Designed miniproteins, single chains, continued (3). Designs and how they scored, part 9

Each design is a single chain, and the fold is of that chain. pLDDT is the mean over its residues in the fold that is shown.

## One batch from the design tools (miniprotein)

Design m8281
Fold by ESMFold2-Fast:
Structure m8281 (fold): chain A 72 residues (1-72)
Amino acid sequence: KDEVLEWIKKKLDEMFKSSKDEQKKLMGEIYKKVRDEFGDEVASQIVQVIAESLKSGDKEKGISKIREILEK
């Protein structure tokens, strides 16, 4: 779980520096990895948190919510 969280943090950092097209690509990568390890429900929750984080510009809040989801 910790390795996946660190990987997601790295991808989220890339997304905040990326174009809209690159953000879509990175979002797809995150969804697939989380789905394969934790299932569709967890993957959908994480994708929603990332989308909200990108919209609000609050990366720290996004990371905190993702941590909570992965710890359940």
Scores: mean pLDDT 80

Design m8282
Fold by ESMFold2-Fast:
Structure m8282 (fold): chain A 89 residues (1-89)
Amino acid sequence: MMEELRRLAEELQPQVEALAEKIRTQGASQLSPEDKALLKEILVFLARQQMKAGFDEERILEGARRISEATGDPSILEAVEKVIEEVKK
């Protein structure tokens, strides 16, 4: 389960690294709407996989909150909260 999550992260790594480089060089608030939408999709996907793997819900939410604040996009945290609630039921 944890190994499967890591392998999926490795497959997405080039896209995640490209977004991380943009955040590092330009700042998270400077991401385009398209980059913010992609980041949201990646985080929702990862949160769903982490919940299935038995990861700590509070740590997932804290990560999403930090990214939401850094990007200035509260919909990122909202999307992660919704997917966690869906996975619980």
Scores: mean pLDDT 74

Design m8283
Fold by ESMFold2-Fast:
Structure m8283 (fold): chain A 82 residues (1-82)
Amino acid sequence: SKKDKLIELFKEFKKKILELHPDDKELHNALEKVEKQLESEEDAEALKVIILNTLQEIKDLYSDDEETIKLANETEKKVLEI
């Protein structure tokens, strides 16, 4: 389903971003909260909005980190194709 694809994309993004920022406890806690929110949502369009908003917030927080921005942009492109 679209929901399963969107949640899988978010989990892949989360895994990679946490590998880039292993000691960022606030980021780890924030992404865990978002994942739980996604698991409780049934509307695919609402899931897209939550993910896209989260990706933008991460790009804003890590604006000088090229690897983080690249990962967020690649994930955004994949989300928009669903």
Scores: mean pLDDT 87

Design m8284
Fold by ESMFold2-Fast:
Structure m8284 (fold): chain A 76 residues (1-76)
Amino acid sequence: DVVEKALKDADILVAQGKEKIAAQSLYDSGILFEKMGDLESALKLYQKAAKYAKKAGDTKLAEKAQKKAEEIKKKL
């Protein structure tokens, strides 16, 4: 539910043209779930963060989120 809410809130931000803010919010949420040990949720959040960051042209955030997603995949 919390992960689905974070994804939905990010989609609302994207609909408003706030892709960078949406990507950052998803990335920050990914870090929180990773620290909690919920790697499956962290992976979903990081993957969505990378997609929205790329759409926003935020290459640095996109690379950080993609790297985090790859690291989590190796732990699963």
Scores: mean pLDDT 85

Design m8285
Fold by ESMFold2-Fast:
Structure m8285 (fold): chain A 83 residues (1-83)
Amino acid sequence: SKAEELRRLLLEGMELADQLADEVVAEAARISLAVALLLVEKGHVEEAAELAIETFRRMLEVSEDPAIRERLEELIRRLEELL
């Protein structure tokens, strides 16, 4: 289901947030992704996906590691496919 796929993508995003060098951005991303998980639980799948895409784009702007950037771009692509 879309909700199960979205939950997997959100958890992957949380793992990437923990790898960010900017601790303030990492914490903000964790909070936003936790809110997105709550939205999924409440049935707001599209809103959750949109919040996750915005969060991952912000993470991408502060990411210098090419491997982290590639994973974030893939997460954004997969989320856009869910919408």
Scores: mean pLDDT 87

Design m8286
Fold by ESMFold2-Fast:
Structure m8286 (fold): chain A 70 residues (1-70)
Amino acid sequence: MEEEKKKIEEEYYKKLLDTFVDYVDRLGQAFEDGLAKGLSREELFERMDKIGEEAQKKVDEINKEYEKKL
């Protein structure tokens, strides 16, 4: 059943990668909105903090799910 563990590890890594890609895309969008809408430095940092918190929560949820499977 080594193939089953490898499949679960692959799914785990893919979910982490997807979360990272989403995080980077959302950061990029925040900078684009900052330029287009004239967000203040404070507003941009607040948005970045929120994006970081949401990404961390997703990572924590993935880790919690896979800690019991791996």
Scores: mean pLDDT 82

Design m8287
Fold by ESMFold2-Fast:
Structure m8287 (fold): chain A 69 residues (1-69)
Amino acid sequence: AAARAAYAAMSPDERAAWAMGLVARARAGDVEALRQLVEITGVSLDELLESARFNGDESLVAAVEELKA
């Protein structure tokens, strides 16, 4: 997948900036940013959903539920 390949080609500083950008967009409810973040990090959608609910991030909860559907 393009996101993982691009991430692998980046320097550590570039990877950190990319990941932080994806996290910010995913928290705002950007489903495509969330999909790329999961692809790059391998984080479990179920674990991310629990974390989002614990933190009260309703936009991220909605994005995770949409990506799981």
Scores: mean pLDDT 76

Design m8288
Fold by ESMFold2-Fast:
Structure m8288 (fold): chain A 87 residues (1-87)
Amino acid sequence: TGAEKAGQAGGARTSMAVGAAEHGLNGDYEGFQAGVDAARAAGMPLSGEHARKAGEAGLKGNYDEAGQHAAEASFDPRAGEAAKEGL
């Protein structure tokens, strides 16, 4: 159960970070903010500062920088790869 909860928490957090980053990359700041807030409410807080920077970089068309910040926000490099490909 403990291992299942850790795996579930890790997977859900990565999914939330990717979803928030995809909204940011698509210029949907409201969806991006909702994703960050949902992760915090679920007890899986993203680095809000890095998540915000990922969204801002995406809005400027800087997808490499957006991917880097998304990876840092989730503490999972796979979130960065998904964010780069999400647009």
Scores: mean pLDDT 59

Design m8289
Fold by ESMFold2-Fast:
Structure m8289 (fold): chain A 75 residues (1-75)
Amino acid sequence: MKKIEELKKKAEELKKQYENDKRVLDGTQAVTDRAVAENPAARPGAEQALSDFQDRVNKLKEEYEKAKKEIEKLK
């Protein structure tokens, strides 16, 4: 029982981190898309930075999904 409660807290924290980082990423993406539209030569650098940020967000999502599966397995 205690283990399920611990996993639920961890999942909630991961969800909050994921949602916050995704919101920041979405805002950064919009600003970057606008800047790239004005200067296409900036695109490779902008895409690399966004890709790195997206990888971090994806990792948080994967950890959150893993925690959810562990909770499901424990009933």
Scores: mean pLDDT 77

Design m8290
Fold by ESMFold2-Fast:
Structure m8290 (fold): chain A 115 residues (1-115)
Amino acid sequence: SWDEKLKERNKQFMEEVEKSEPDKEKALALIDKAREVLDPRFGLTREQLDELRKAVEENDELAKVLLTIYDILKKYFPNNDALVYLGAAQAARLYLEGYKDQIFYTLATLAPPLI
C-alpha cells in the first residue's frame, strides 16, 4: 500500500542518516544557502532558519538529517535551488519539532518522485 511504501522509505532514510557523518560545516553552509534563496511563499522565515542553524551546531543527528535530505532533493531536482535548500531546511525543522517519523510523508507532498 501507499502507507507501507512511505513507512519503508522513511525507515530507509533514517538508516542512511545513522550511517552518515555529521559534517556540521557543510550543514551550516546549506542553511546559509537556504537563507540566500528564501522565498516567503515557502512558509519559512529568516528567524526560523537562524534557529535551525543554532540547533544544527549543537546536534549531530540534525546535521545528518539536513545533509541526507539535501542529497536526495539535489539528486531529483538538481536545477531547483529553492526547492533543494528550503525543502531540506523545512524537513530538518520538522525533525527538530519531533516529526522524524513523518519526514518522508512531508517530502512526498512536496515532491511525489521521492516515493
Scores: mean pLDDT 77

Design m8291
Fold by ESMFold2-Fast:
Structure m8291 (fold): chain A 55 residues (1-55)
Amino acid sequence: GAARLRARLARVERAIEKLQELISKHPPGSKEYENLKKAIEFLQEQAERLRAALA
């Protein structure tokens, strides 16, 4: 149901915020930066799909 999707979206959004804080501590082009960037992009795609499902 919609409540489960909203709870999942909230968790994904919190994960994105935490990873954005972590990525700011690494220089662009580092292995850690590139890995975090890919993780953030994946979670942003998940958030978009969840928002579309809730529309």
Scores: mean pLDDT 85

Design m8292
Fold by ESMFold2-Fast:
Structure m8292 (fold): chain A 63 residues (1-63)
Amino acid sequence: SSMEEELEKKNKELGREIYLDLLNGMLLNLGKEPVGEDASEEELEERQREVDEEIIRRLRELS
């Protein structure tokens, strides 16, 4: 087996876990529903877009 492939997989899994924690922290702070651990890449992109749009909306209200 390739040690490099196993390391890449572990790094990808850790990156996903960190991203999910950050994304869910942002969602909860905005009063929105968190995403599950089994969320697809498509769902993560959609939820990130939702966070980005809400942050922009709130920043516009402060201007």
Scores: mean pLDDT 81

Design m8293
Fold by ESMFold2-Fast:
Structure m8293 (fold): chain A 94 residues (1-94)
Amino acid sequence: MEEEEAQIERLMEERGVSREALEAALEARETKRYEEAARRADELGDFDVALTLVGGLAAESGSAEEALRLMRRLGLSEELLERFERLVAEEERL
């Protein structure tokens, strides 16, 4: 917990992700409140929140496709979903 703050700052610097995005995604992963996290990403218009949410959902479900499918059902913008599909493909290629 006390080192969690330092880890969040490091991730923000390395990936250019906002603190709010990381905190929302971490909370969603712990509570599995995917709908709430997706709603927050949409309200903020923040790709970073949505990106971190997809990563969390993929880690919990073991499937990036299932995570993306769920986010589509929750009404996230097509532009955000297309950006996630690109990142998922890049991560699988690594």
Scores: mean pLDDT 58

Design m8294
Fold by ESMFold2-Fast:
Structure m8294 (fold): chain A 69 residues (1-69)
Amino acid sequence: MFDYNKVYSKRERVRIVLDNVVASNDSITLKEISEISGASQSTVSEVAKELVKEGKLKIDAKGVISPAS
């Protein structure tokens, strides 16, 4: 999922993981994104909230992230 020829910030890594979740029509937890991206759960939550505001994602009460319909 990452292009290893590019340097990514932690926020960019989180965004790439979330874009892949949307593309695969799958669901993922904040903890799993944190582990995959190497970012803290707070950073993952911040980036995920930006995408929720854009209408691309939804987050349930258990912290599960899925595509917004």
Scores: mean pLDDT 75

Design m8295
Fold by ESMFold2-Fast:
Structure m8295 (fold): chain A 75 residues (1-75)
Amino acid sequence: MILDKEIKEVSETEVEVKIELSSEEDAKNAIESLKENAGAKVVSESIDEKGNKVVVLELTDALGKKVKVEIVYPA
């Protein structure tokens, strides 16, 4: 289940998307979808101060904009 979704336009060439998910299974499905449908690549994996796992993916959109997707889920 998606708990939260935030989209930020950092500049004309950069967009940041943050997605908070309730489970590891939902996060895995979201990551696979981004890799298959948007050509996204995993650039980092970390654990935040609350114990949630954070996976960052990067992709380039049709206009050449850099999109950074941060997926947060409980470990």
Scores: mean pLDDT 78

Design m8296
Fold by ESMFold2-Fast:
Structure m8296 (fold): chain A 92 residues (1-92)
Amino acid sequence: MPPPQLSDLSVEYNSEENQAVVSFNLEHSEGERVLIIARDERSGLSNSLVTSENGQYVLVIDGVEVGDVIVVSAIDLVSGLRGNSLSEVVEE
């Protein structure tokens, strides 16, 4: 099976809460469970979700600063195959 594919990464910074609102699209084989992790490389803080459905998803990460790099990765929980990683810099 092909590994999960992430696309259309967007990061919105909320300065009042010091949060990153991370949005992306997932394309994977139907019915396969995928773990998606969004992580701040500076703080090490992350948020995650598990899904078996293709489509658009949103994750929120706390403790984010302008200039931080957010990395989103996906893993097929059945095969253990890692998909592509997307990264975006948090801008004001």
Scores: mean pLDDT 83

Design m8297
Fold by ESMFold2-Fast:
Structure m8297 (fold): chain A 79 residues (1-79)
Amino acid sequence: EPVCVLEIKGSEEDKKKIKELAKEGKISLSLDENGNCVLTFTGSEEDKKFIEELFKEGKITVKTEVLDYEALVRELLEA
């Protein structure tokens, strides 16, 4: 029921590369047996280093997001 969200910051080039890897199934988010969000990577060593660098620079973050109805209503009403 908790959802794992991948937040990407940085250049448009970084976003495109991450999006391509996700579409190819080389990067995915899942829950482990303890209910923790884990990122699974299947690809080349070069792509792995690229992803690792983005994490170290804080340009990519894995978060568990809870649906907040109060914030959602505020956004819908643009209040």
Scores: mean pLDDT 67

Design m8298
Fold by ESMFold2-Fast:
Structure m8298 (fold): chain A 67 residues (1-67)
Amino acid sequence: SDDLLDTLHLTTERLAAIDPARATAVYRQALKELFEGKWEKALQIMLDAALEHGDKDSAKKLQELLK
């Protein structure tokens, strides 16, 4: 959905401002899981990254998408 893609993009942009290499790795892994139909795993990868970097807003939105 657009909301999922927007959340993925915003979380990646925020992480890229702090750690560009980690942002690239997280985005690449999340896309891989999405292309394999593992959307829950993709969201979990993004959630773990948001929590690691203290992005509470992205973490909360990702937790809601996992329900």
Scores: mean pLDDT 76

Design m8299
Fold by ESMFold2-Fast:
Structure m8299 (fold): chain A 119 residues (1-119)
Amino acid sequence: SGAEEGMSLFDEGVDYFNAGEYKQAALTFKKAAELMIEVLQKEPHKEVAVRALEILAKAMEIMEILHPDLEPYYRSLKDGAIALKKRYEEAETIDVNKAIEEARKALAWAEEVLEDLGI
């Protein structure tokens, strides 16, 4: 399913991130976020919404590494994503429109990482 493919791509992106391969991580997170947006547009999917917020948080960690002078800004966005992720994990239902908005932010920040890396 699109959800399974998106979450599998997320796991691959995390492996690249942990290896310090930020270009491959951002390329993979971009593909994951695109699929996650498509899933959330069709139906509420808590696990996909949680993974999209994790992509946003990881993109912010890469931006902190690329632009350490802007650390407080990226940290604030990361902390917001982590806080919302915890709320989704604990919630019986999710706000689908908000989840789509956050997944679109994850996609945009993965694209910004790629631009900053000269892609």
Scores: mean pLDDT 90

Design m8300
Fold by ESMFold2-Fast:
Structure m8300 (fold): chain A 59 residues (1-59)
Amino acid sequence: MKDELIDKLLKEFPNFTREEIEKILKATNYDYEKAKELMQKILDAKTVAEREKLLKSIK
C-alpha cells in the first residue's frame, strides 16, 4: 500500500530517489496530494541551496 504511493510518485517524479520520496511521504503523513505538492516545489527550486532548505523544512 505505501509502496504503491512511492511507485506512483516515482513514475511522476523520476528525478527523485525512493528514499527521498519515502521521507517526503512520512513528512506529509502519506498524503499523496501534499507529497506531490512538496515534490513539485523541490523540483521547481532554482538552486541546490533552495532545495536543501525545502528538504530541511520537512522535519
Scores: mean pLDDT 73

Design m8301
Fold by ESMFold2-Fast:
Structure m8301 (fold): chain A 93 residues (1-93)
Amino acid sequence: METVVEHEERVAPSVEEARRLVDEIIRDAQENGYESVSVEGVESESRLLTAGGRTTWVTVPREFRPGETYTVELVGTGANGARVVKVITIRVV
C-alpha cells in the first residue's frame, strides 16, 4: 500500500488557541474520513468520535502548556486505497 505523508506547521498564540486548533483539526479529520488523530502529552485522554456511521479514534493531552510544541498525527485511507498520514506541528507561544 502506498503511503502519502503531508506536513503542516501552525503557531498558536495562546493555550486557548492551541486547544481551538486541535478541536478544528479533529473536526476536519472526522469530516474527511481519517481513522485516527493522536496528540501525545504528559496526560493524554483517548475517546471515540462517531458521526454519520463513521468512528475516529482521538487521543489528545488534557492540558496544553505555553512554550510547548505538540505533534498531531492524522491517519486515514485515501479514495485510491492509499494510506494517508498527515502530521501537524503546533507550537504554543
Scores: mean pLDDT 76

Design m8302
Fold by ESMFold2-Fast:
Structure m8302 (fold): chain A 71 residues (1-71)
Amino acid sequence: SSMNEKLAEATAIALELLKKGKSEEEIKKELQRRGFSEKIANEAIKRAKERLANEEKYGGFDAGVRAVILS
């Protein structure tokens, strides 16, 4: 799969974990456990934090969020 697809998946997972109150370090470990590289994990956390900030600014709960949870 492309690097862009991996980054999008990792970002969705990071966003969901941020909403659950997980720390950046816990999210990084979870992403690496799932097979994402450290570079992708760090970039995904950065992008997830940006998306969460935008969601909070615009009342994001009513807007809805697309997330992928691997169980």
Scores: mean pLDDT 74

Design m8303
Fold by ESMFold2-Fast:
Structure m8303 (fold): chain A 75 residues (1-75)
Amino acid sequence: ALTPAQVDAIKALILANYTGVLSAAKIAAALTAIDLLAQGASSAAIIATLSATYSLTAVEASALIAAVNTLIEAL
């Protein structure tokens, strides 16, 4: 499980490096994925939430989860 400090660090990294590169909706989806991962949500639950809230496809949501997990490994 992610600590609050790790959640804040990943969110800060995304905002610093991807503001103006990714759409605001994709940034919001990435931040939501981090919060759900911190809560111990399954990949299926995160995909369902991102699809319903941000209109992402399952492929887009899965790619976003993979990217977030790569950032978590870098911490």
Scores: mean pLDDT 79

Design m8304
Fold by ESMFold2-Fast:
Structure m8304 (fold): chain A 70 residues (1-70)
Amino acid sequence: EEEELRKRVEEIRAGMTPEEQAAFDRILELAKKYGVEEEVLRTIVEASEQFSPRQTIIKAAEVVTKAIKK
């Protein structure tokens, strides 16, 4: 469940550049703060299968941005 999502997300993060990892870490911290961590993890896993690391990060950021405005 959530632990398996976290493990898969860590594997995806390992393939990113240091700059992308820094942006990714900031997005996850905000996701935890606003209670949307599971949605963000799921979005990252789904997006990583079809999109570049950069696009995956952008999609995760969109989830967090929507949560902040609710």
Scores: mean pLDDT 79

Design m8305
Fold by ESMFold2-Fast:
Structure m8305 (fold): chain A 84 residues (1-84)
Amino acid sequence: MKLVVVAGGPSGAREAIEEGRKGATVIGVGSVGDQAAEEAERLGGTAIRPKSLSDAVELSKKYQKEGYDVKGVGAAGLSIQQQL
C-alpha cells in the first residue's frame, strides 16, 4: 500500500524522514514538520508543505481517496489524521 505521512511537531519527525526516503510522500505542517519534509525531499523523497492546516487536511483526504494509507505523526499530524 502507498503511504503518506503527515508530519507536525517533533514527535515522529525522524519516522517521517525515513518513510520519505523509502518512497512515502511527506506532508509537512508547522516549522518542525516543514523541516522534516525538506529533509525527506533532500534525500530523494516526495515532500509537500501546505500553506494552511485546512490545505493539509484536504490534501490528506485526497490521498486517502486515491488509495493511500495516511498516517499522522506529531501533535498536528495526529490532529489531521483524526479528521480523516
Scores: mean pLDDT 79

Design m8306
Fold by ESMFold2-Fast:
Structure m8306 (fold): chain A 105 residues (1-105)
Amino acid sequence: SSAIELAKEKGDTLLAQALQKVEEQIELAKKAGDKETAKVLEEAIKKAEEYLKKGDIIGALEALIEGSIKARDISIKQGNKELAFELGILEGLLGIILGVEKLIS
């Protein structure tokens, strides 16, 4: 992933891991047939990549959090409880990473 490579280039291993987790959720959504959730998460990664190209790590994380919230709402509406739960865990992880980035920036 170009977004993961950009995060690694910036030296941000936590953000690279967060992006990997978002990509894992995209694959889970696709396997579940939830194309709408997958699309929202793919758009979140593209927005994060745009922020990373500008050196805005905080903006990238906020884009991923917003996308994960939207994706969870879609999964709830579609009755995909397992994906909604996994996206909730992802939101928590992204929030922790954002807190760390704000402390070191």
Scores: mean pLDDT 84

Design m8307
Fold by ESMFold2-Fast:
Structure m8307 (fold): chain A 92 residues (1-92)
Amino acid sequence: DILGQIRQALLNDDGATLLSLLQNMSPTEESLRQVLTLIYEVSTQLGWSEEQILSLMKVALGYMTPSDYSDEEIKELMKLYNKLVEEILANK
């Protein structure tokens, strides 16, 4: 269960494992939603500021982005990311 491993890495402040797990995930709407929601929930429980949480979410997007993506694919992924972040923040 990759989401369980991501949760554990976040709780253990294990950035190396977190980033490695994110690199192995496809940036589908479902996967990105699950990862960003998990980051928000865990980091909020740990007392992180919204600025710190948003910074980590952006890092996670970067690691989930395939190196062979075109500029157009990156632009569409950024639109999806912004939509998901707004949805997560609106439901707090």
Scores: mean pLDDT 86

Design m8308
Fold by ESMFold2-Fast:
Structure m8308 (fold): chain A 65 residues (1-65)
Amino acid sequence: KQEEIDKLLNKALELIGEGRYKDAYSLVAYILHEYYGLSQEEIAEILEISVATASNYIRRAKEIL
């Protein structure tokens, strides 16, 4: 479980280094939703983004995993 999260976080850091910020945020939103059970509202609050953006990021992450 933690090992899986660490791999996804390392992937997000790699994407940041490549300038792929949307994909990096998408992976973080997906981790919070899938592994921590957070709602779109809670994720939006944590990441300081809109609820619509949080929803889009979760969907986007599934395309890059």
Scores: mean pLDDT 80

Design m8309
Fold by ESMFold2-Fast:
Structure m8309 (fold): chain A 98 residues (1-98)
Amino acid sequence: NSQKSALFQLLSDYGLSTEVNSTVEELADIYEKKSETVPLAQFHLAGAVSSLRKNNYELALLHAAYVANLVPTPRPVTLSERYVGAVLAVIRAAEKLK
């Protein structure tokens, strides 16, 4: 869908496309099951990547931190390992650029 394509493109611009390809599919699947947690996480994940593209590192970190709060710690085994990996990759990318 359009949101999935946009998110994939944003992640690809930061070299995350290969790492998150399966995660994007899983987010789409969970979203279609009407998971309220995933739509909010997807919004902030997209916001983090978009902010990185604009070199707004502070806003990128805020979005990434919010996504981290939506992905509980310790990491639930029931969540896709690739989903958590993608979130952590965005957080680490935002930290590096700060």
Scores: mean pLDDT 51

Design m8310
Fold by ESMFold2-Fast:
Structure m8310 (fold): chain A 107 residues (1-107)
Amino acid sequence: ANKELVEKLIKGLGSFLKDEEPKSIEELAEILREAGVDEETIKRLVELAEKGKESVEALQEFAALVLEILSKYTATNDDEEALKELIEALKEDIKEAVERLKEAKEK
């Protein structure tokens, strides 16, 4: 259950970050809830995701909080290696999203 939910969360977050058209914030919140993330943390992530569309600082805070949550999940899963590859892909998606926002801010 936890492994499948974490994998779904990582893939959902990656898709959200890669999409030029914004994915529904409600969809992101649902994925986080299914993964067992606290409602307080979900609310903060949703707020940072919305603000992160126009703020590099908010997007970086969002990324840091996501990676912190995933770090705790991977530490407790037997398939740590497979999840690590997905997390590395997500880190790249985050880096590309930050870089795109920086470039947009220069124009």
Scores: mean pLDDT 68

Design m8311
Fold by ESMFold2-Fast:
Structure m8311 (fold): chain A 80 residues (1-80)
Amino acid sequence: LEPLLEELLAAYGAALAREEPHMSQEQIDAILAKLRQRLRELLERKDLALLETTVRVLGDLAGRPDLAAELIARARELIS
């Protein structure tokens, strides 16, 4: 799960750099750190519904709905 999470966050960070070129790498890294922490909290709470919604939105914004779908599938396996 962690490799898929990091790949999705990296893709989202790249999308932020393209869409918001005025943002520094430090600002992007701070956003990604906050999202990483939020996703870990959702996994720990087994809040699958909110995790799926959050990951799907991130996948769409990152242009990687394939990564989002795979991460959701893996999260379901861990919670089930």
Scores: mean pLDDT 82

Design m8312
Fold by ESMFold2-Fast:
Structure m8312 (fold): chain A 107 residues (1-107)
Amino acid sequence: STREQILEIVDRAKKEMIELAEKYTSKEAFEEIKAVLDRFSERVRELLESEDDPEALIAGIERVLGETMLELTGIATKYKIDDDVLGQLFDILGEMLLEIARLLRES
């Protein structure tokens, strides 16, 4: 199903971001990033359960993504994470959103 494909996209992006954070951040920063990403994936799952309209679902995911990016920026500032690492996390999130939007619009 389209829903299962979206969850697979989110799971892959989350795993990639967790691996990046584990390699390039402190243990304390990594734990906070992981918690943010766990909340992000859960919020997307909730959106998939409550929203049937594809464009409204995309808008909902965009909103959650923006909030997640702000949380990650706060963690990066707190732990003095390299801007290149934060940029890579943002690129993964952006690519994930584009893949989800394409899937929903082509379904």
Scores: mean pLDDT 89

Design m8313
Fold by ESMFold2-Fast:
Structure m8313 (fold): chain A 70 residues (1-70)
Amino acid sequence: LEEERRETLAAGRAHVAAEALGRSVDTTGLSTEELERLADELMAQLSPEQRARVDAEVERIRRLLDEALA
């Protein structure tokens, strides 16, 4: 559950960050660690305002995921 949750959040963060950059990403076949690295790389390309929006969206997803996995 924790690994699935971590993977889902990492993929979500990468996807939201890519959308903020006007890009799409293929996360198929990536490990949790690869997803986290991809998300960090994409986040580094964002403005501080865009990063704050991504962080807020990821936090929302985390809360919903915690509710769904309870």
Scores: mean pLDDT 79

Design m8314
Fold by ESMFold2-Fast:
Structure m8314 (fold): chain A 80 residues (1-80)
Amino acid sequence: MEAMEEEVAEAAREAMRSVTKALDDKEMEELKARAKELAAEAAANPDDRELVLEAAKAVAVGMRSEAMKAGYSDEEIEAA
């Protein structure tokens, strides 16, 4: 469990680092729908490592993009 949590955190950080610009409204709607679906599936299957990793990546990308769009800096996003 601990090792998987560390792997999930690292995958989320890598996904966030790949975000070089804020997503547009359409991309955000699609990502939010996907992230919500993946998060629900991961919650139902917490032992499914691939599913948990995909959910974490989608959520991380969405959060970073929304924060960038709102005008928050990378440092402020990392601190949150």
Scores: mean pLDDT 70

Design m8315
Fold by ESMFold2-Fast:
Structure m8315 (fold): chain A 95 residues (1-95)
Amino acid sequence: TVTTEERTLEFPGAAPARIRRTTYADGSKSEVEVEVESLRTPADGRAAMEAIVKELGASEVRLERERQLPDGTLEFEFRAKLSADTEARIRVRVR
């Protein structure tokens, strides 16, 4: 069994971010996923993502993937460490 909670983060210059935290019933690990959709430029999307990482208090942030989706949307994926046991995955989509 898995429990998932969603919360919203607000930051300047982009759409609100949704934070999804997944906790496993066996207590093995927690995972944090953040999704952001921005209608601004790719640069604005990246800046918003970095602001979210700061709000989460992450110690490390890495751009893991950039790609263009079939509909022309640009997608960026980042990884950030919150603690030894928790890592955040942040996706930003810009059209």
Scores: mean pLDDT 65

